Designed miniproteins, single chains, continued (4). Designs and how they scored, part 35

Each design is a single chain, and the fold is of that chain. pLDDT is the mean over its residues in the fold that is shown.

## One batch from the design tools (miniprotein)

Design m13277
Fold by ESMFold2-Fast:
Structure m13277 (fold): chain A 86 residues (1-86)
Amino acid sequence: SLAEEGIRLGEEGIKLGLEGIKLASESGNRKALHLGIAAALKGAGAIFLGELALETGNEELAREAIRDGKEAIKLGEEAIKLAKAA
């Protein structure tokens, strides 16, 4: 379902965000740290909206979960790239 997709995307966003936080903490890159935190928070929000969409059948919440999950992934990928930049 769309809601399940939103949850999966949110989970991936959290995973990438946490990796970004770890790498940023090791390098001292504050910008990468902030992006990783943003990814983790956005991913958690996507999971929350996806779970709520499953409970209520609300397709609008499911679509919002997918959008937020995709944004979380993008933020997490940016955090990792920035943290790895020499």
Scores: mean pLDDT 91

Design m13278
Fold by ESMFold2-Fast:
Structure m13278 (fold): chain A 68 residues (1-68)
Amino acid sequence: SDLEKAKELVDSNPKEAIILASSLASQGDKEANEIVQKAMLKLMANTEPIVFDGATSYPAPGRHGTPP
């Protein structure tokens, strides 16, 4: 089944997994939607985030709150 193939592809080819799972998610498959999210997370992890530790207060709506 396409769902099973998408799950397998998340690890080896997350881009293809997104394409396959997004088609299923469009049909209302909840598991396919979850696979898309996981595959996107894998793609983001493969693309190293360029974060400098010196950066303070990222322009994120949910910034981390550290007690003073």
Scores: mean pLDDT 69

Design m13279
Fold by ESMFold2-Fast:
Structure m13279 (fold): chain A 69 residues (1-69)
Amino acid sequence: LTEEQRARVGALARQIIPHLSPEQAEALEKAVIRSVVTGDPTPGLEELLKVAPAELKAEVEALYAELTA
């Protein structure tokens, strides 16, 4: 991931995290750790897509499409 792409993911995560249950936050943390360890953004982005509120889901979907193309 570029610095710009990482900043965009971080901004979306900061908007989403306050709306998550403890279980959702734990699942997201595990997925992010997997993405960091493997160098594959897919696990973290898939988890963000699952937990994103409806108003942010389109932005997460657009970012997922950009980063996995």
Scores: mean pLDDT 75

Design m13280
Fold by ESMFold2-Fast:
Structure m13280 (fold): chain A 61 residues (1-61)
Amino acid sequence: AEALEEYLLSVVERFAKDPAYTREQVEKVAEDIAALAAKHLPPERAQELTDRIRKIVEEAR
C-alpha cells in the first residue's frame, strides 16, 4: 500500500523538478496521479496523497 503512495509521489517530484516540463504539464500529471490514487486507495489516504502532491507542485513551481 505505502509503496504505491511513495512511487506516485516520486513521479510527481521528478516532473516538478524537470525544467523541460511547463507548470501546466506538471499540474496535469499531478491531476492524473491524484485520480489514480482515488481509484486504488481509501478516501482518507487518497486525500492525504492529493494534499502532498499539491504541496510538491506549489513548492517546485
Scores: mean pLDDT 78

Design m13281
Fold by ESMFold2-Fast:
Structure m13281 (fold): chain A 112 residues (1-112)
Amino acid sequence: NWKEYLEKGKEYMEEGKYEEAFEYLKKALELATTEEEVREILGELVKLAKKLVEEGKYELALEVLKWMASNLHLIKDEEVREENAEQITLAGIYIREKDAKGAIEALENIKL
């Protein structure tokens, strides 16, 4: 059940175990069968990326963004997919420039 992996991922995120949170959210996405489920899991990945940026964990934040970008094709709405791809790209640029505020603002502009 994808929901069990999602809830476990959220739990690990609250514990500050971000690598484990990411692994469980990836497993949840692998088991997702509907676009609604995909959007919910991607929403939690956005929250994870924001938390990683806030904690200065930029390498893992970039891995999360890369994983999200590679799975945007699961969103059938082309406009939503394109807008989210632009914000993920922008967030990655800000993280590489060590602009945490810019990265968080870009992540907050992701519409799922």
Scores: mean pLDDT 88

Design m13282
Fold by ESMFold2-Fast:
Structure m13282 (fold): chain A 70 residues (1-70)
Amino acid sequence: SRPIDVDAAVAHARRLAEQGRYEEAASALRLAIRQQPDSAELWRELARVYERLGDEERAKEYREKAEELE
């Protein structure tokens, strides 16, 4: 099986978000999603970042994507 860096990507994005670096957190998660687009966890974390950015429409889209993958 191919190793995925989902846990590392989520940890990195959470660290960026803890620092208020939400745009960088979103960018890191989008890079991980390109490698593993079927990871519900990555889409949920991206939705959370967009909630912090105040982009409720994108946050909703990404939450729905995560739910489809469960």
Scores: mean pLDDT 83

Design m13283
Fold by ESMFold2-Fast:
Structure m13283 (fold): chain A 63 residues (1-63)
Amino acid sequence: SVYDKFKDYVESYINSFELPEEEKKELLKRVEEALEKNADKIKNGSDVFKVVGEVVREFLASK
């Protein structure tokens, strides 16, 4: 799926943040859950990065 083709990029993006490993794992989990929840709405890379960006913004704002 389109989602599967971008998983490595999403993981690399989250791992690029200067966050503790436990927080990176939590953020990645939230992103993966959001992508799975919205899988039927994801048709291209832009849709993937829109979901990722929303989850990342919400996570970082909670700090």
Scores: mean pLDDT 79

Design m13284
Fold by ESMFold2-Fast:
Structure m13284 (fold): chain A 65 residues (1-65)
Amino acid sequence: SEIEKDADLGMLQIMASVAGFKKVEIEGGKVIFYMSEERLEEAKEAKPLLIEYAKKLGYEAEIVE
């Protein structure tokens, strides 16, 4: 539902922000993580964890720079 998507997005945004990503968006069944050039090393290290977490929530994961 839309309220479930909103809660999922909120959690993913917090995790991604801590990990050095600049934003997160949900489009249909997909979560899109946008990398920050300023924190590239941190974002690269956290990438596998965020992908797995998105999959656990039932979303396809995509990383964009």
Scores: mean pLDDT 76

Design m13285
Fold by ESMFold2-Fast:
Structure m13285 (fold): chain A 74 residues (1-74)
Amino acid sequence: ALEKVKELIEEAKKAYDEGKTSIANKLMVEIDELIDKELTPEEREKVRAELGQLAYERMRTLPKKITKKIKEKL
């Protein structure tokens, strides 16, 4: 189950990177359901970290405009 969830996270990440937001959102819902249904609390914490990495990698693809705005606000 944990390995299946990791695979779905990679698919969701790829869909976001390709701009397929609708597909990515559906994959995220499936990931969340598998986490709640099939994983132990310890496995859920491990997958949560991977979801955080997905969000972080998404942030790295942000347009230069957003990055500059953050720097200017400091």
Scores: mean pLDDT 65

Design m13286
Fold by ESMFold2-Fast:
Structure m13286 (fold): chain A 73 residues (1-73)
Amino acid sequence: SMIEREVTLALLEIDEYLYGYELGKVLPLEEAVEKAKERARKKSEEAGLSEEEKERVEEAAVEGAKKGYEESL
């Protein structure tokens, strides 16, 4: 169902945000963002997401990386 798909998307967004966050805390921002995007893209492709859904997951990963970096300062 659409609800089940949205829950799956929300969980992926949370997972990739948290992954990015941990990278941002220990890596330079540019590297953290690059690695977070790469993982989010791979995970989204493996999950068979649409382009719009892939973008949502990638955006979550980037925001996580930025937040982790910000909190490391």
Scores: mean pLDDT 86

Design m13287
Fold by ESMFold2-Fast:
Parts: structure tokens; C-alpha cells; sequence
Structure m13287 (fold): chain A 67 residues (1-67)
């Protein structure tokens, strides 16, 4: 089964891989692709905005502090 194969790779690949797999599984341990897609879409929007704004704000604050 493809799901068993993924679980084996996650277990051998490390605890982080197993933890990440659970983030995209429902409570029954089934792979939840809808949840994963929604998470990726939200992270793309928030990550891009927060990451870019955060980096720019940090650079501006450092420049002003250095003045």
C-alpha cells in the first residue's frame, strides 16, 4: 500500500518527517490532501507577505538603529 510505504519512509526518515505527516492526516490517520492543500495555500499567502514584510521591517529597524 502506498500509505504504508509513506509511513515507513517517514519513520526511517526521522521524527520530524513523522510529525509533519501527522499534520496532514485526519484524526483517523488517513492522508488529508484537502487539509494539506489549504495549508500550503495559506502558508504561501501568509509566508510570502509575513516573510517579506518581516525582513524589510527588520532591515529598516536596523538601519534606523544604526543611525
Amino acid sequence: EREKRLKEYSEKGGELGKQNAQLFLDENGEKDEEKKKKFIEEMSKKGGEVGRNGALELERQRAEAAA
Scores: mean pLDDT 60

Design m13288
Fold by ESMFold2-Fast:
Structure m13288 (fold): chain A 65 residues (1-65)
Amino acid sequence: SLKEVSLELRIMAIAVEEGIEVEVKLENGKIHVTLRGEKDKRERAAKRILELAKELGFEVEVHFE
C-alpha cells in the first residue's frame, strides 16, 4: 500500500542519515528491518524507526547484523 511504501522510504532515509545499511522485508503482515553498521549508529536508527512505526501504526521487528 501507499502507507507501506511511505514507511519504507522513511526507514531508508533514517538509515542514510545515521550512516548504516538497512534491509526492509514484509512477512506475514509484519515489517522486518535489518540494520548493519556500527553499534551506536544501529541503536540510534532502531530507536528512530520504532518511534516512526508506532506513530504510523505499523508492527515492526528490528534485527541487528
Scores: mean pLDDT 83

Design m13289
Fold by ESMFold2-Fast:
Order: C-alpha cells, then structure tokens, then sequence
Structure m13289 (fold): chain A 92 residues (1-92)
C-alpha cells in the first residue's frame, strides 16, 4: 500500500483528534477509542519523518491512556495537543 503524504496524513490526524475530543466531551469514550484507532492507522500509513512519527505516536498514546483511565479532562487535553502538533506538521 502506498504511504499517504505526510501533510495529508497530518491533516487527517488533526481532524480525527478533534473528533475524538468531541466524543469524550459528549461522554462517549467508546467512540473516542475507535476514532483513535483510526488515527493510529493514519499515523502508520503516513510518510512521516521519524522524529515527527515519534512525537505523534507519544501524543496518541497519551490520549489513549487518558481515555483508558476515564480521565476526560486529560484525554481532551492530550487530543488537543495531538491535533496542534499534527496541524504544525501539515503546515510545514
């Protein structure tokens, strides 16, 4: 399967992170987890430089851990950081 260009993959990651944050804000942790699974697939398929991939993966894992802990505030904060980092990569 061809890799998704980094900018396009980053834009998709930002959108998915925002969608997951909205799901958590609505109390739908199950939808948030499914949305982060989709985000992980995009991260894996994206043609990211190693350093960008490592940063995005760390933020994705931070968000997933917060959702598993049922910590809505921490989960939303982590997903917001993921979206902001992804948008920064997309703008580069």
Amino acid sequence: VPLIPAGEAAEQLAALAEEAAEAVAAGDFHKALLTLVAARIILTAGDFPEEDRERLLALLNKAADAIDAKDAEAAIAAMRELAEEARRIAAA
Scores: mean pLDDT 85

Design m13290
Fold by ESMFold2-Fast:
Structure m13290 (fold): chain A 64 residues (1-64)
Amino acid sequence: MNDAERSGKAAEEAAKKGDATAAGAAAHQVMLAGGNRELGRKGVEAAQRGDAEEAAKYAVEAGK
């Protein structure tokens, strides 16, 4: 299983709960697992703005 894809999935679950902090942490884990760094960074930035749904979208795309 791809660790980056797993972290992207974790960001989606965090976003369903409205947890922007958890979604941002998952986006950062996608980057550490070798996912797309630009998209992962955008996910972290969205989480810093409190946008859990946007953070999860970027984390999922970064993990592909």
Scores: mean pLDDT 83

Design m13291
Fold by ESMFold2-Fast:
Structure m13291 (fold): chain A 64 residues (1-64)
Amino acid sequence: MSEEERFERLIEEARARLKAAGLDQYAPQVEKALRTLKEAGHDIETLERAARVILRHLQDKAAA
């Protein structure tokens, strides 16, 4: 699988996770953040880690 295909899969997974948590309103912001990091030259493994951190922060804030 190409890095581009892996990145699009990451975006789809992030959207699905946000929707499941009732946080789908943040999907455009998360997508923009991940695309910005990709454009800045970060590898896919770094983007996957960043997505995990961002999603955790949003879920923690929603639970508070």
Scores: mean pLDDT 80

Design m13292
Fold by ESMFold2-Fast:
Structure m13292 (fold): chain A 101 residues (1-101)
Amino acid sequence: SFEEIKEEALKLAEEAIEIALELLKKTTDKEKILKIIGLLLQIIGLIIELEKAKTKEELIKILEKLIEILKELLKLTTDEEIKKKLEEIIKELEEIIKKLE
């Protein structure tokens, strides 16, 4: 159960990287590019933390941070398809947190 939930969360974090890279490729504003890069680096850091997580409490904190990062990416996008993908991942992460509580 816990191992399966970690694998699901890792998959969602990897999908978040793919979406953030897609957003980065479509972004021309230099300030937004730098913000997206910073958020991407934070997601990578959280994936490392997620792989090392051993408790439900640790996993919840990591997923809450990931949701905050994805909400910041949402503020940087004008692309409706990217927005939809980000909102879907946020919803799936929130559902995982509820299962862990």
Scores: mean pLDDT 88

Design m13293
Fold by ESMFold2-Fast:
Structure m13293 (fold): chain A 79 residues (1-79)
Amino acid sequence: AAFALGVIGSEKAVEPLLKILENDSNEYVREAAAYALGKIGSEKAIEPLKKIMEKDKSKSESVRNAIHDALAEIKDNQA
């Protein structure tokens, strides 16, 4: 369940994590960022994650899989 007050601190982490996911040269760091975004479960990450997947189709498969898993986890938390 996503509650605004409980998620705000984690939502501040969403934007830095998205930047890491887009810009970091290290695949492990980007996977960790995607994993953390999934754990935060913020719906606000859904659209940016989809955009990153569209832009990064030829980059690391592990990172793309982590993004897909994060999206699935966020959606599962809504069900």
Scores: mean pLDDT 71

Design m13294
Fold by ESMFold2-Fast:
Structure m13294 (fold): chain A 77 residues (1-77)
Amino acid sequence: NAAEKARELLEQGKKALENGDYDTAIELFEQAIELAKDDPELRAEAYYVLGQAYLKKGEIDKANEYFKKATEALKAA
């Protein structure tokens, strides 16, 4: 189940974020987005946490890009 695996990757990525491992979190969230392509709500969540990861790295423009993608994905639901 792709959606179930995407949720597992989101949980692992959130844990990596809490540990300050932003690059690992980004990789896990990118994998979750790929698996959630048929689930707009789950894809929106993945984009949102990816935005938070970039914000933690100080990459504000990239963070804003992913927050916008999260909103767009939710509108596609």
Scores: mean pLDDT 86

Design m13295
Fold by ESMFold2-Fast:
Structure m13295 (fold): chain A 61 residues (1-61)
Amino acid sequence: EADGQYTVGSAYFLMGDLETAREYYEKAAALGNKQAYGKLSEVYEEMTDLEKAAEWRARAA
């Protein structure tokens, strides 16, 4: 479910596993968790993919 995917993504993000965090946040976003949009922008920003970060930030706004 959306909240479960978001929680797992947050755990991986805190551990520095950005690729796995991205996967779980994308699943959470697909399931309707709007908080995942902001987190996806943060993950892409940390990965230095500024274009993807801007796209997800726009969706979160």
Scores: mean pLDDT 80

Design m13296
Fold by ESMFold2-Fast:
Structure m13296 (fold): chain A 74 residues (1-74)
Amino acid sequence: ASQEELDRAMAEIQAAVIVLLVEKGHEEEALEFAEELSKTPLGPEALERAAEMLRERGYEELAERLEEIAREAK
């Protein structure tokens, strides 16, 4: 596996954790995790992916907040 494949897999895992927290009602913890992730090299990609997944599930406001966090990190 290449570093790019590993990075993509890690970002997908991080995105899935955020989505799971939101779906279980742990919205505040999800946002805290997102803020910490935004400080890591893969954070913006993971947050953009999480926002996409949340939007597909009807969490449009939270998706927009994750997109803002990802944008501010750049």
Scores: mean pLDDT 82

Design m13297
Fold by ESMFold2-Fast:
Structure m13297 (fold): chain A 55 residues (1-55)
Amino acid sequence: MMSVEEVEKLLREILSSMSREAALIFAEWALQENADSEPELREAVRRLLEEIRAR
């Protein structure tokens, strides 16, 4: 099973290969799918979303 850090790294790589618009849609979807999951994972996705918005 992947650690939260490994998942965050993988997500960052995937999101960096997408257009800004596609990355935003994906990150929003991932946040919703993980709403009731580990708080740590949800916070990692939220940080990635903020990074995408700052592009």
Scores: mean pLDDT 71

Design m13298
Fold by ESMFold2-Fast:
Structure m13298 (fold): chain A 94 residues (1-94)
Amino acid sequence: SLEDDPLFLVMKARQYLLQGKYEEALKYAEKALEIDPDNPFALLVKGEVYLKMGKYDEAIEWYRKALELARKIDPNSFIARWAEEGLEEAEKKK
């Protein structure tokens, strides 16, 4: 089932984020993390949602977790780079 696919759930979260539906975006990112707690893409999207909500301390927390896990898998991945960029933005706006 698509509801059991962490990648599908993360992409759904990102679609809600792009629509400005932040609570729905968080729900889908959290569903992905229930299946795969160490999913760096789900953690990244959660950081992005908090950043767009203006919750910079929460954004920093989730971006740091995403970055740590992404670097262990592939330090040159887009997830690692995106998490670094999001972390810098959140820290500047804090």
Scores: mean pLDDT 86

Design m13299
Fold by ESMFold2-Fast:
Structure m13299 (fold): chain A 62 residues (1-62)
Amino acid sequence: MSTGLVAQVREDYEAKSEEELSLKKGDLVEVLGVVGPGMVLVRNLATGEEGKVPTSVLGMAS
């Protein structure tokens, strides 16, 4: 976690493509980068899986 921001998942999200990541409400993710308008690449800190998710499902990390 040398450069990533940490965010908490606000609601369950199901991946719509193989490039996207399914997340559960309450999961913590590391934001790896912005990949498009309203989309970020993240790593799930519990599973180590990486994928794209909408920024709308993420809350601000404290």
Scores: mean pLDDT 76

Design m13300
Fold by ESMFold2-Fast:
Structure m13300 (fold): chain A 60 residues (1-60)
Amino acid sequence: DVEERARELAERSGLTPEQVLGGIELAAALPADLALALIQHVSGLSEEEAREIVALGQAL
């Protein structure tokens, strides 16, 4: 379930589950490279963490 994965990522990254879900939705709607850059810029996450969120969104 996407919500459970979002909670796991939030716990690892220090974000809220709602912030991670928002990132997943952005990644589903945008090209992967643009989603990655935007998520990193807005959230301050590492490239590795942002890539995980993008991968989840692109899988939807």
Scores: mean pLDDT 78

Design m13301
Fold by ESMFold2-Fast:
Structure m13301 (fold): chain A 91 residues (1-91)
Amino acid sequence: AVEHFLEGEQLYLEKKLEEAAKHFEEAIKLDPNFARAWYLLGKTKPENQLEYYKKAIELDPDFAEAWANLLELEPDNEEAREKLKTLPVPP
């Protein structure tokens, strides 16, 4: 799971989004509870972005980056706004 995730991150940084998505999908297949892989899959697949961010948050409710990106897509999401007030600033 970790190896596919790391390869996917590298491909994402290189803007090879389709190839990055395949590696994140493999990471999730090996570990369906890998919240960060769900989040980055959302970054690579805009058509299902909300679904993937919500899945990442379901698995890790303290995932500040996923909440921040969900709020960007849903600016009126009160839960995301309140949650971000309680979480540490993401690096």
Scores: mean pLDDT 78

Design m13302
Fold by ESMFold2-Fast:
Structure m13302 (fold): chain A 72 residues (1-72)
Amino acid sequence: GEDAARGGEAAARAGAAGDAAAMSTGGYQKHVAGIDNPEAAEAGRKAAEAGRAGDAETGSKYGQLAHEKGRE
């Protein structure tokens, strides 16, 4: 809807970034079977939770952090 334009862009970006980071972290976690990057996993989880809570701004920040930490 029209309300999506108001905060939906940020929410969609936060959701997409958090979802992508969570999927990446989940896939990587499956690969290593022990998760050597708990910071990435924690950030990804926080991004997903913030996104679900409607906090698009926080979700976007944690999503990006999870992506960065997941690559380390």
Scores: mean pLDDT 54

Design m13303
Fold by ESMFold2-Fast:
Formats: C-alpha cells, structure tokens, sequence
Structure m13303 (fold): chain A 67 residues (1-67)
C-alpha cells in the first residue's frame, strides 16, 4: 500500500516543475502530520536539489520516512 502511494506521488510530482514539486512535497508532508522541524529540513533539501528529478526523489523519500 505505501509503495503504491509513493509510486503515485512520484508520477504526479514528475509532471510539475521544481518550484511546484517543492510546494507539493511540503504540503504532502504536512498533510501526513510530519513535524514542522522535519518539513523545514526537507524543504531546504528540495530547494537545494539541482533538478526536478532529484527534488522528486527527495520528496518521495521524505514521505516514505513519515509513512
């Protein structure tokens, strides 16, 4: 179940640009009840990602960690 949800998230984020991926990732983590400290750390990693593909993988891994 979690793996299917993460695959769907990866597919959805891959349709977005980097800025949209950062925003979507942060919103997903907050929706899952992640702490603000964790959300802020992940947001910084997403902003520092060199491309959309890297940002998508960071977002998916962060969501997996919260699940």
Amino acid sequence: MADAALAALRAALSQLDKEQTVRAGVLALRALGASEEFVEEVRKRLEEAPDVETAVEIAVEAVREVL
Scores: mean pLDDT 79

Design m13304
Fold by ESMFold2-Fast:
Structure m13304 (fold): chain A 74 residues (1-74)
Amino acid sequence: GAALSQQMADASRANNEAAKEAGEKIYKEGKESGDIEKALQEFREKAAKQTPGEAAAGLKAADYAERMIKEKEE
């Protein structure tokens, strides 16, 4: 029904927003550390050690961070 479709859409949106926020945080912390590539690699390694769902979310956040690096660091 409509309620189920809305719940699925809200879950997808929340996951996307959470991943984007996490990606922005990874980018900021990496930039502050002076080695953004190392920070991104360490985050990916930590994400891979989580549960399958958490690992998927973490890797998505890392992809957002990588896109921010490409956009802002040229």
Scores: mean pLDDT 72

Design m13305
Fold by ESMFold2-Fast:
Structure m13305 (fold): chain A 66 residues (1-66)
Amino acid sequence: FQQQLDADTHLAFGEIYRAMADKLTGEEAIEAYEKALEHYQKAVDLGNPDAPALAEEVRARLEELR
């Protein structure tokens, strides 16, 4: 189903951006984590069961960097 495919796709993009953000510092890291969170949140909205925990992890990291 399209919704499941879209959820998995957004989860994958979130993972890619998070991995990139982990290698960056300062404003570039914040921007990459914000992109990761955007994709994880879309995966949550589309019903991916792993996305909620990953979204919270990225939110916590963003709060720490600010």
Scores: mean pLDDT 80

Design m13306
Fold by ESMFold2-Fast:
Structure m13306 (fold): chain A 69 residues (1-69)
Amino acid sequence: PVTEDEFNRAIEEAGRILGMPVTQRTVISTALKDKYTPEQLLQETADKLTAVPGVGKATANEILKFAGQ
């Protein structure tokens, strides 16, 4: 099972790879946690994640890549 700590790590890693500042990563993390649990996030498509404020397609793909690792 994906823990909240693993979910937070996935967002931090994706943000670093994409060059996002810490403040932007925090905004994205908050928005995703408002809409999804860690398990629900792993079942989502990148296209659906782009509906979340601040999440573009590249960001969605990068988060999903690390969330399952």
Scores: mean pLDDT 72

Design m13307
Fold by ESMFold2-Fast:
Structure m13307 (fold): chain A 61 residues (1-61)
Amino acid sequence: TPEVEKLKKEVETLRRAAERVRGLLEQAKRNGAPQDTIDMLEETLEQLEKRIKKLEEQIKK
């Protein structure tokens, strides 16, 4: 179904975004960034992972 293919593409895009945020988080921790910055990146990553999970559930349905 075209809709399922669109959802799969969205998941791939979000997975790439999550990987980028993980890289930024590791770099922020390595550079001793402020805790507020680290918390923001962790929250962003968690939101991306929750969105991915929600879309994967839509695909399985």
Scores: mean pLDDT 84

Design m13308
Fold by ESMFold2-Fast:
Structure m13308 (fold): chain A 104 residues (1-104)
Amino acid sequence: AAPLSPEAAEAVGLINKGGLAFAEGRLEEAEEHFRRALEVARAAGDLRLTAAALRALGRVYEAQGRLEEAVRLYEEAARLAAEAGDPETAALLRGEAAAVRAAA
C-alpha cells in the first residue's frame, strides 16, 4: 500500500482509538476520537476518511439511541463515499441508514 500522508495517518489512528473505545463501551471517549478524526480528515480533503469517521460517529449515536442523528451521519457518509468513487461503501452506508430508520 502507498504510504499515508501524516494527516491521513493521524485520522486512521484516531479512528482505531475510537473503535477500541467503542468496543469497550466507552461511547463518550469513542465520540471524542471520531470527532477529531473527522476534523483531521476534512482538513486534509480526504473524502474516504471523512466518510469513515462519519460512519463511526453514526455507530456511536446509534448505540446511544440517537437514531435520527445516526441516520443523518450515515447518509452524509454515503454521499461522500460515492463522491470518492466508492459506490459499494455508499450502498452499505445507505443500507445502514435504512436499517436504523426501520428500527425507529
Scores: mean pLDDT 88

Design m13309
Fold by ESMFold2-Fast:
Structure m13309 (fold): chain A 58 residues (1-58)
Amino acid sequence: SREEGERLFEEGKRAYEAGDYFTAAKLFGEAIRLLGEENEEAVKGFKEALSKWLQQQA
């Protein structure tokens, strides 16, 4: 489960760098579910991806 969460976090970062903020937010959200909300990097990634996705909708 931890290895799966770490993989999802890395895939989320790749999606974020590719500008796919919706996919990044989904992947970071899944990583938080597996790693826990105490994982500040995953939580930060999720919030940043969601913010960027909302900006793309404007």
Scores: mean pLDDT 84

Design m13310
Fold by ESMFold2-Fast:
Structure m13310 (fold): chain A 73 residues (1-73)
Amino acid sequence: EENAKKARDLYERARRLSEVAEKMGLTELADQARRVADEAYKAAKENPTKEQVEELSRRLREVGRAIAEALNA
């Protein structure tokens, strides 16, 4: 239950990050964020483990950092 809620939150955050990246012309990073969103959406439906949620969170953090770095270049 709690892990499913976290996965749903990750889906929403990844989807918005993908939209921001797409708007900024960062197509590859937008695609990476979309993949995290898709995985988080599926995980939320399938009783995700703590480890799955932590891995999705880590990937989203990495994509977010890459987007921030690209915008500051």
Scores: mean pLDDT 85

Design m13311
Fold by ESMFold2-Fast:
Structure m13311 (fold): chain A 58 residues (1-58)
Amino acid sequence: TSVALSIKHDLGLSDEELEELKRLAAENPSREEIEKLAKRLGVSPKQVESAIKALQAE
């Protein structure tokens, strides 16, 4: 909800990119999957990891 929208704004994601991130968060991703997504989104792996943890805490 509000956490997902905050992540979208902070990382500059499209709706499709946010949905990909949410789907990955539900799958308990590996380090390699986090790094691959971070490269695709143009953000740091640390930002993706933090976003995934925030989404999992909902």
Scores: mean pLDDT 80

Design m13312
Fold by ESMFold2-Fast:
Structure m13312 (fold): chain A 104 residues (1-104)
Amino acid sequence: MEAVEAVREVIERLKAEGKPLVIYLAGNDEGEWYLVVGAPEAAEKFIAKLEEKGYRVARLEGFTPEDIIRLLELAGAEIVERSDDYVVAKVPGERFERALAELA
């Protein structure tokens, strides 16, 4: 899955460069969900834009990179935006909630 490969590449790059990694989940009342994975400065800029659009945002603390890859494999995802420092993936809300329950 292209989303899994994109997320792996960002995680590996940030780790190799000694940069911190953050993971955010953003959802709205219409069941649209976005997963944002990357460097804090880049990821937080995208999250601010989603918050302005009315999305509720949560930081996924305690999840390993491997847990996030597993979530993407279980839920399915589409890459919406990609850079060297972050990836944004759109995930099906109902499938994502089920995948979160399986990993908890």
Scores: mean pLDDT 78

Design m13313
Fold by ESMFold2-Fast:
Structure m13313 (fold): chain A 73 residues (1-73)
Amino acid sequence: SQARSLGLKAIGHVLRAIGLELEGTPEAVKEAIRDYEEAIRLFKQAKALASPEEQADIDRFIAHVEKRLEELR
């Protein structure tokens, strides 16, 4: 489904962001921030197309990514 495709793309951005954080350079951290922001955008789009049960799971992922993003800013 379109919702699942958006969710998978969001997960891809999260995984890339984690790798960039582990690299630890200021430039990599800036790229990680952009990837987390894009992941949140894609999860929100996926949520709009998701069932109520799926929305709850997506909200947990969004909250986790938002918390990490706050720690990097």
Scores: mean pLDDT 87

Design m13314
Fold by ESMFold2-Fast:
Order: C-alpha cells, then sequence, then structure tokens
Structure m13314 (fold): chain A 58 residues (1-58)
C-alpha cells in the first residue's frame, strides 16, 4: 500500500470539512488536531473523520 503524505492528508481533510455540515466539520477538525503530526497517524485520523461524516449522512 501507499501511505499518504501529510500534505495530501491535509488537502483531503479540507475537502471533507468543506463538504460536511458545520457540526460534522467541527468534529473532523477536532479529530485531526488531536492526532500527532506524522503521516500515518494523520491518515488514521482522516479515515476516522470520513467514517463520522458517513454516519452523519445515515
Amino acid sequence: GYIKSLEEVRKEAEELIEESPPEVAEKIREILEKAPETPLEKEIALALARMIASIEKL
């Protein structure tokens, strides 16, 4: 597999936040801010944020 760069994770996070309702966007930001600034940990945080965004849609 390929691990995303920190910059790629930040860009995808911005897009996810922009597409999400304000409530979900705040949760996404919080998850990402709490994760250490390493590519792997930020990618895991982004995956969790995407799951939360999906649950909101359900």
Scores: mean pLDDT 74

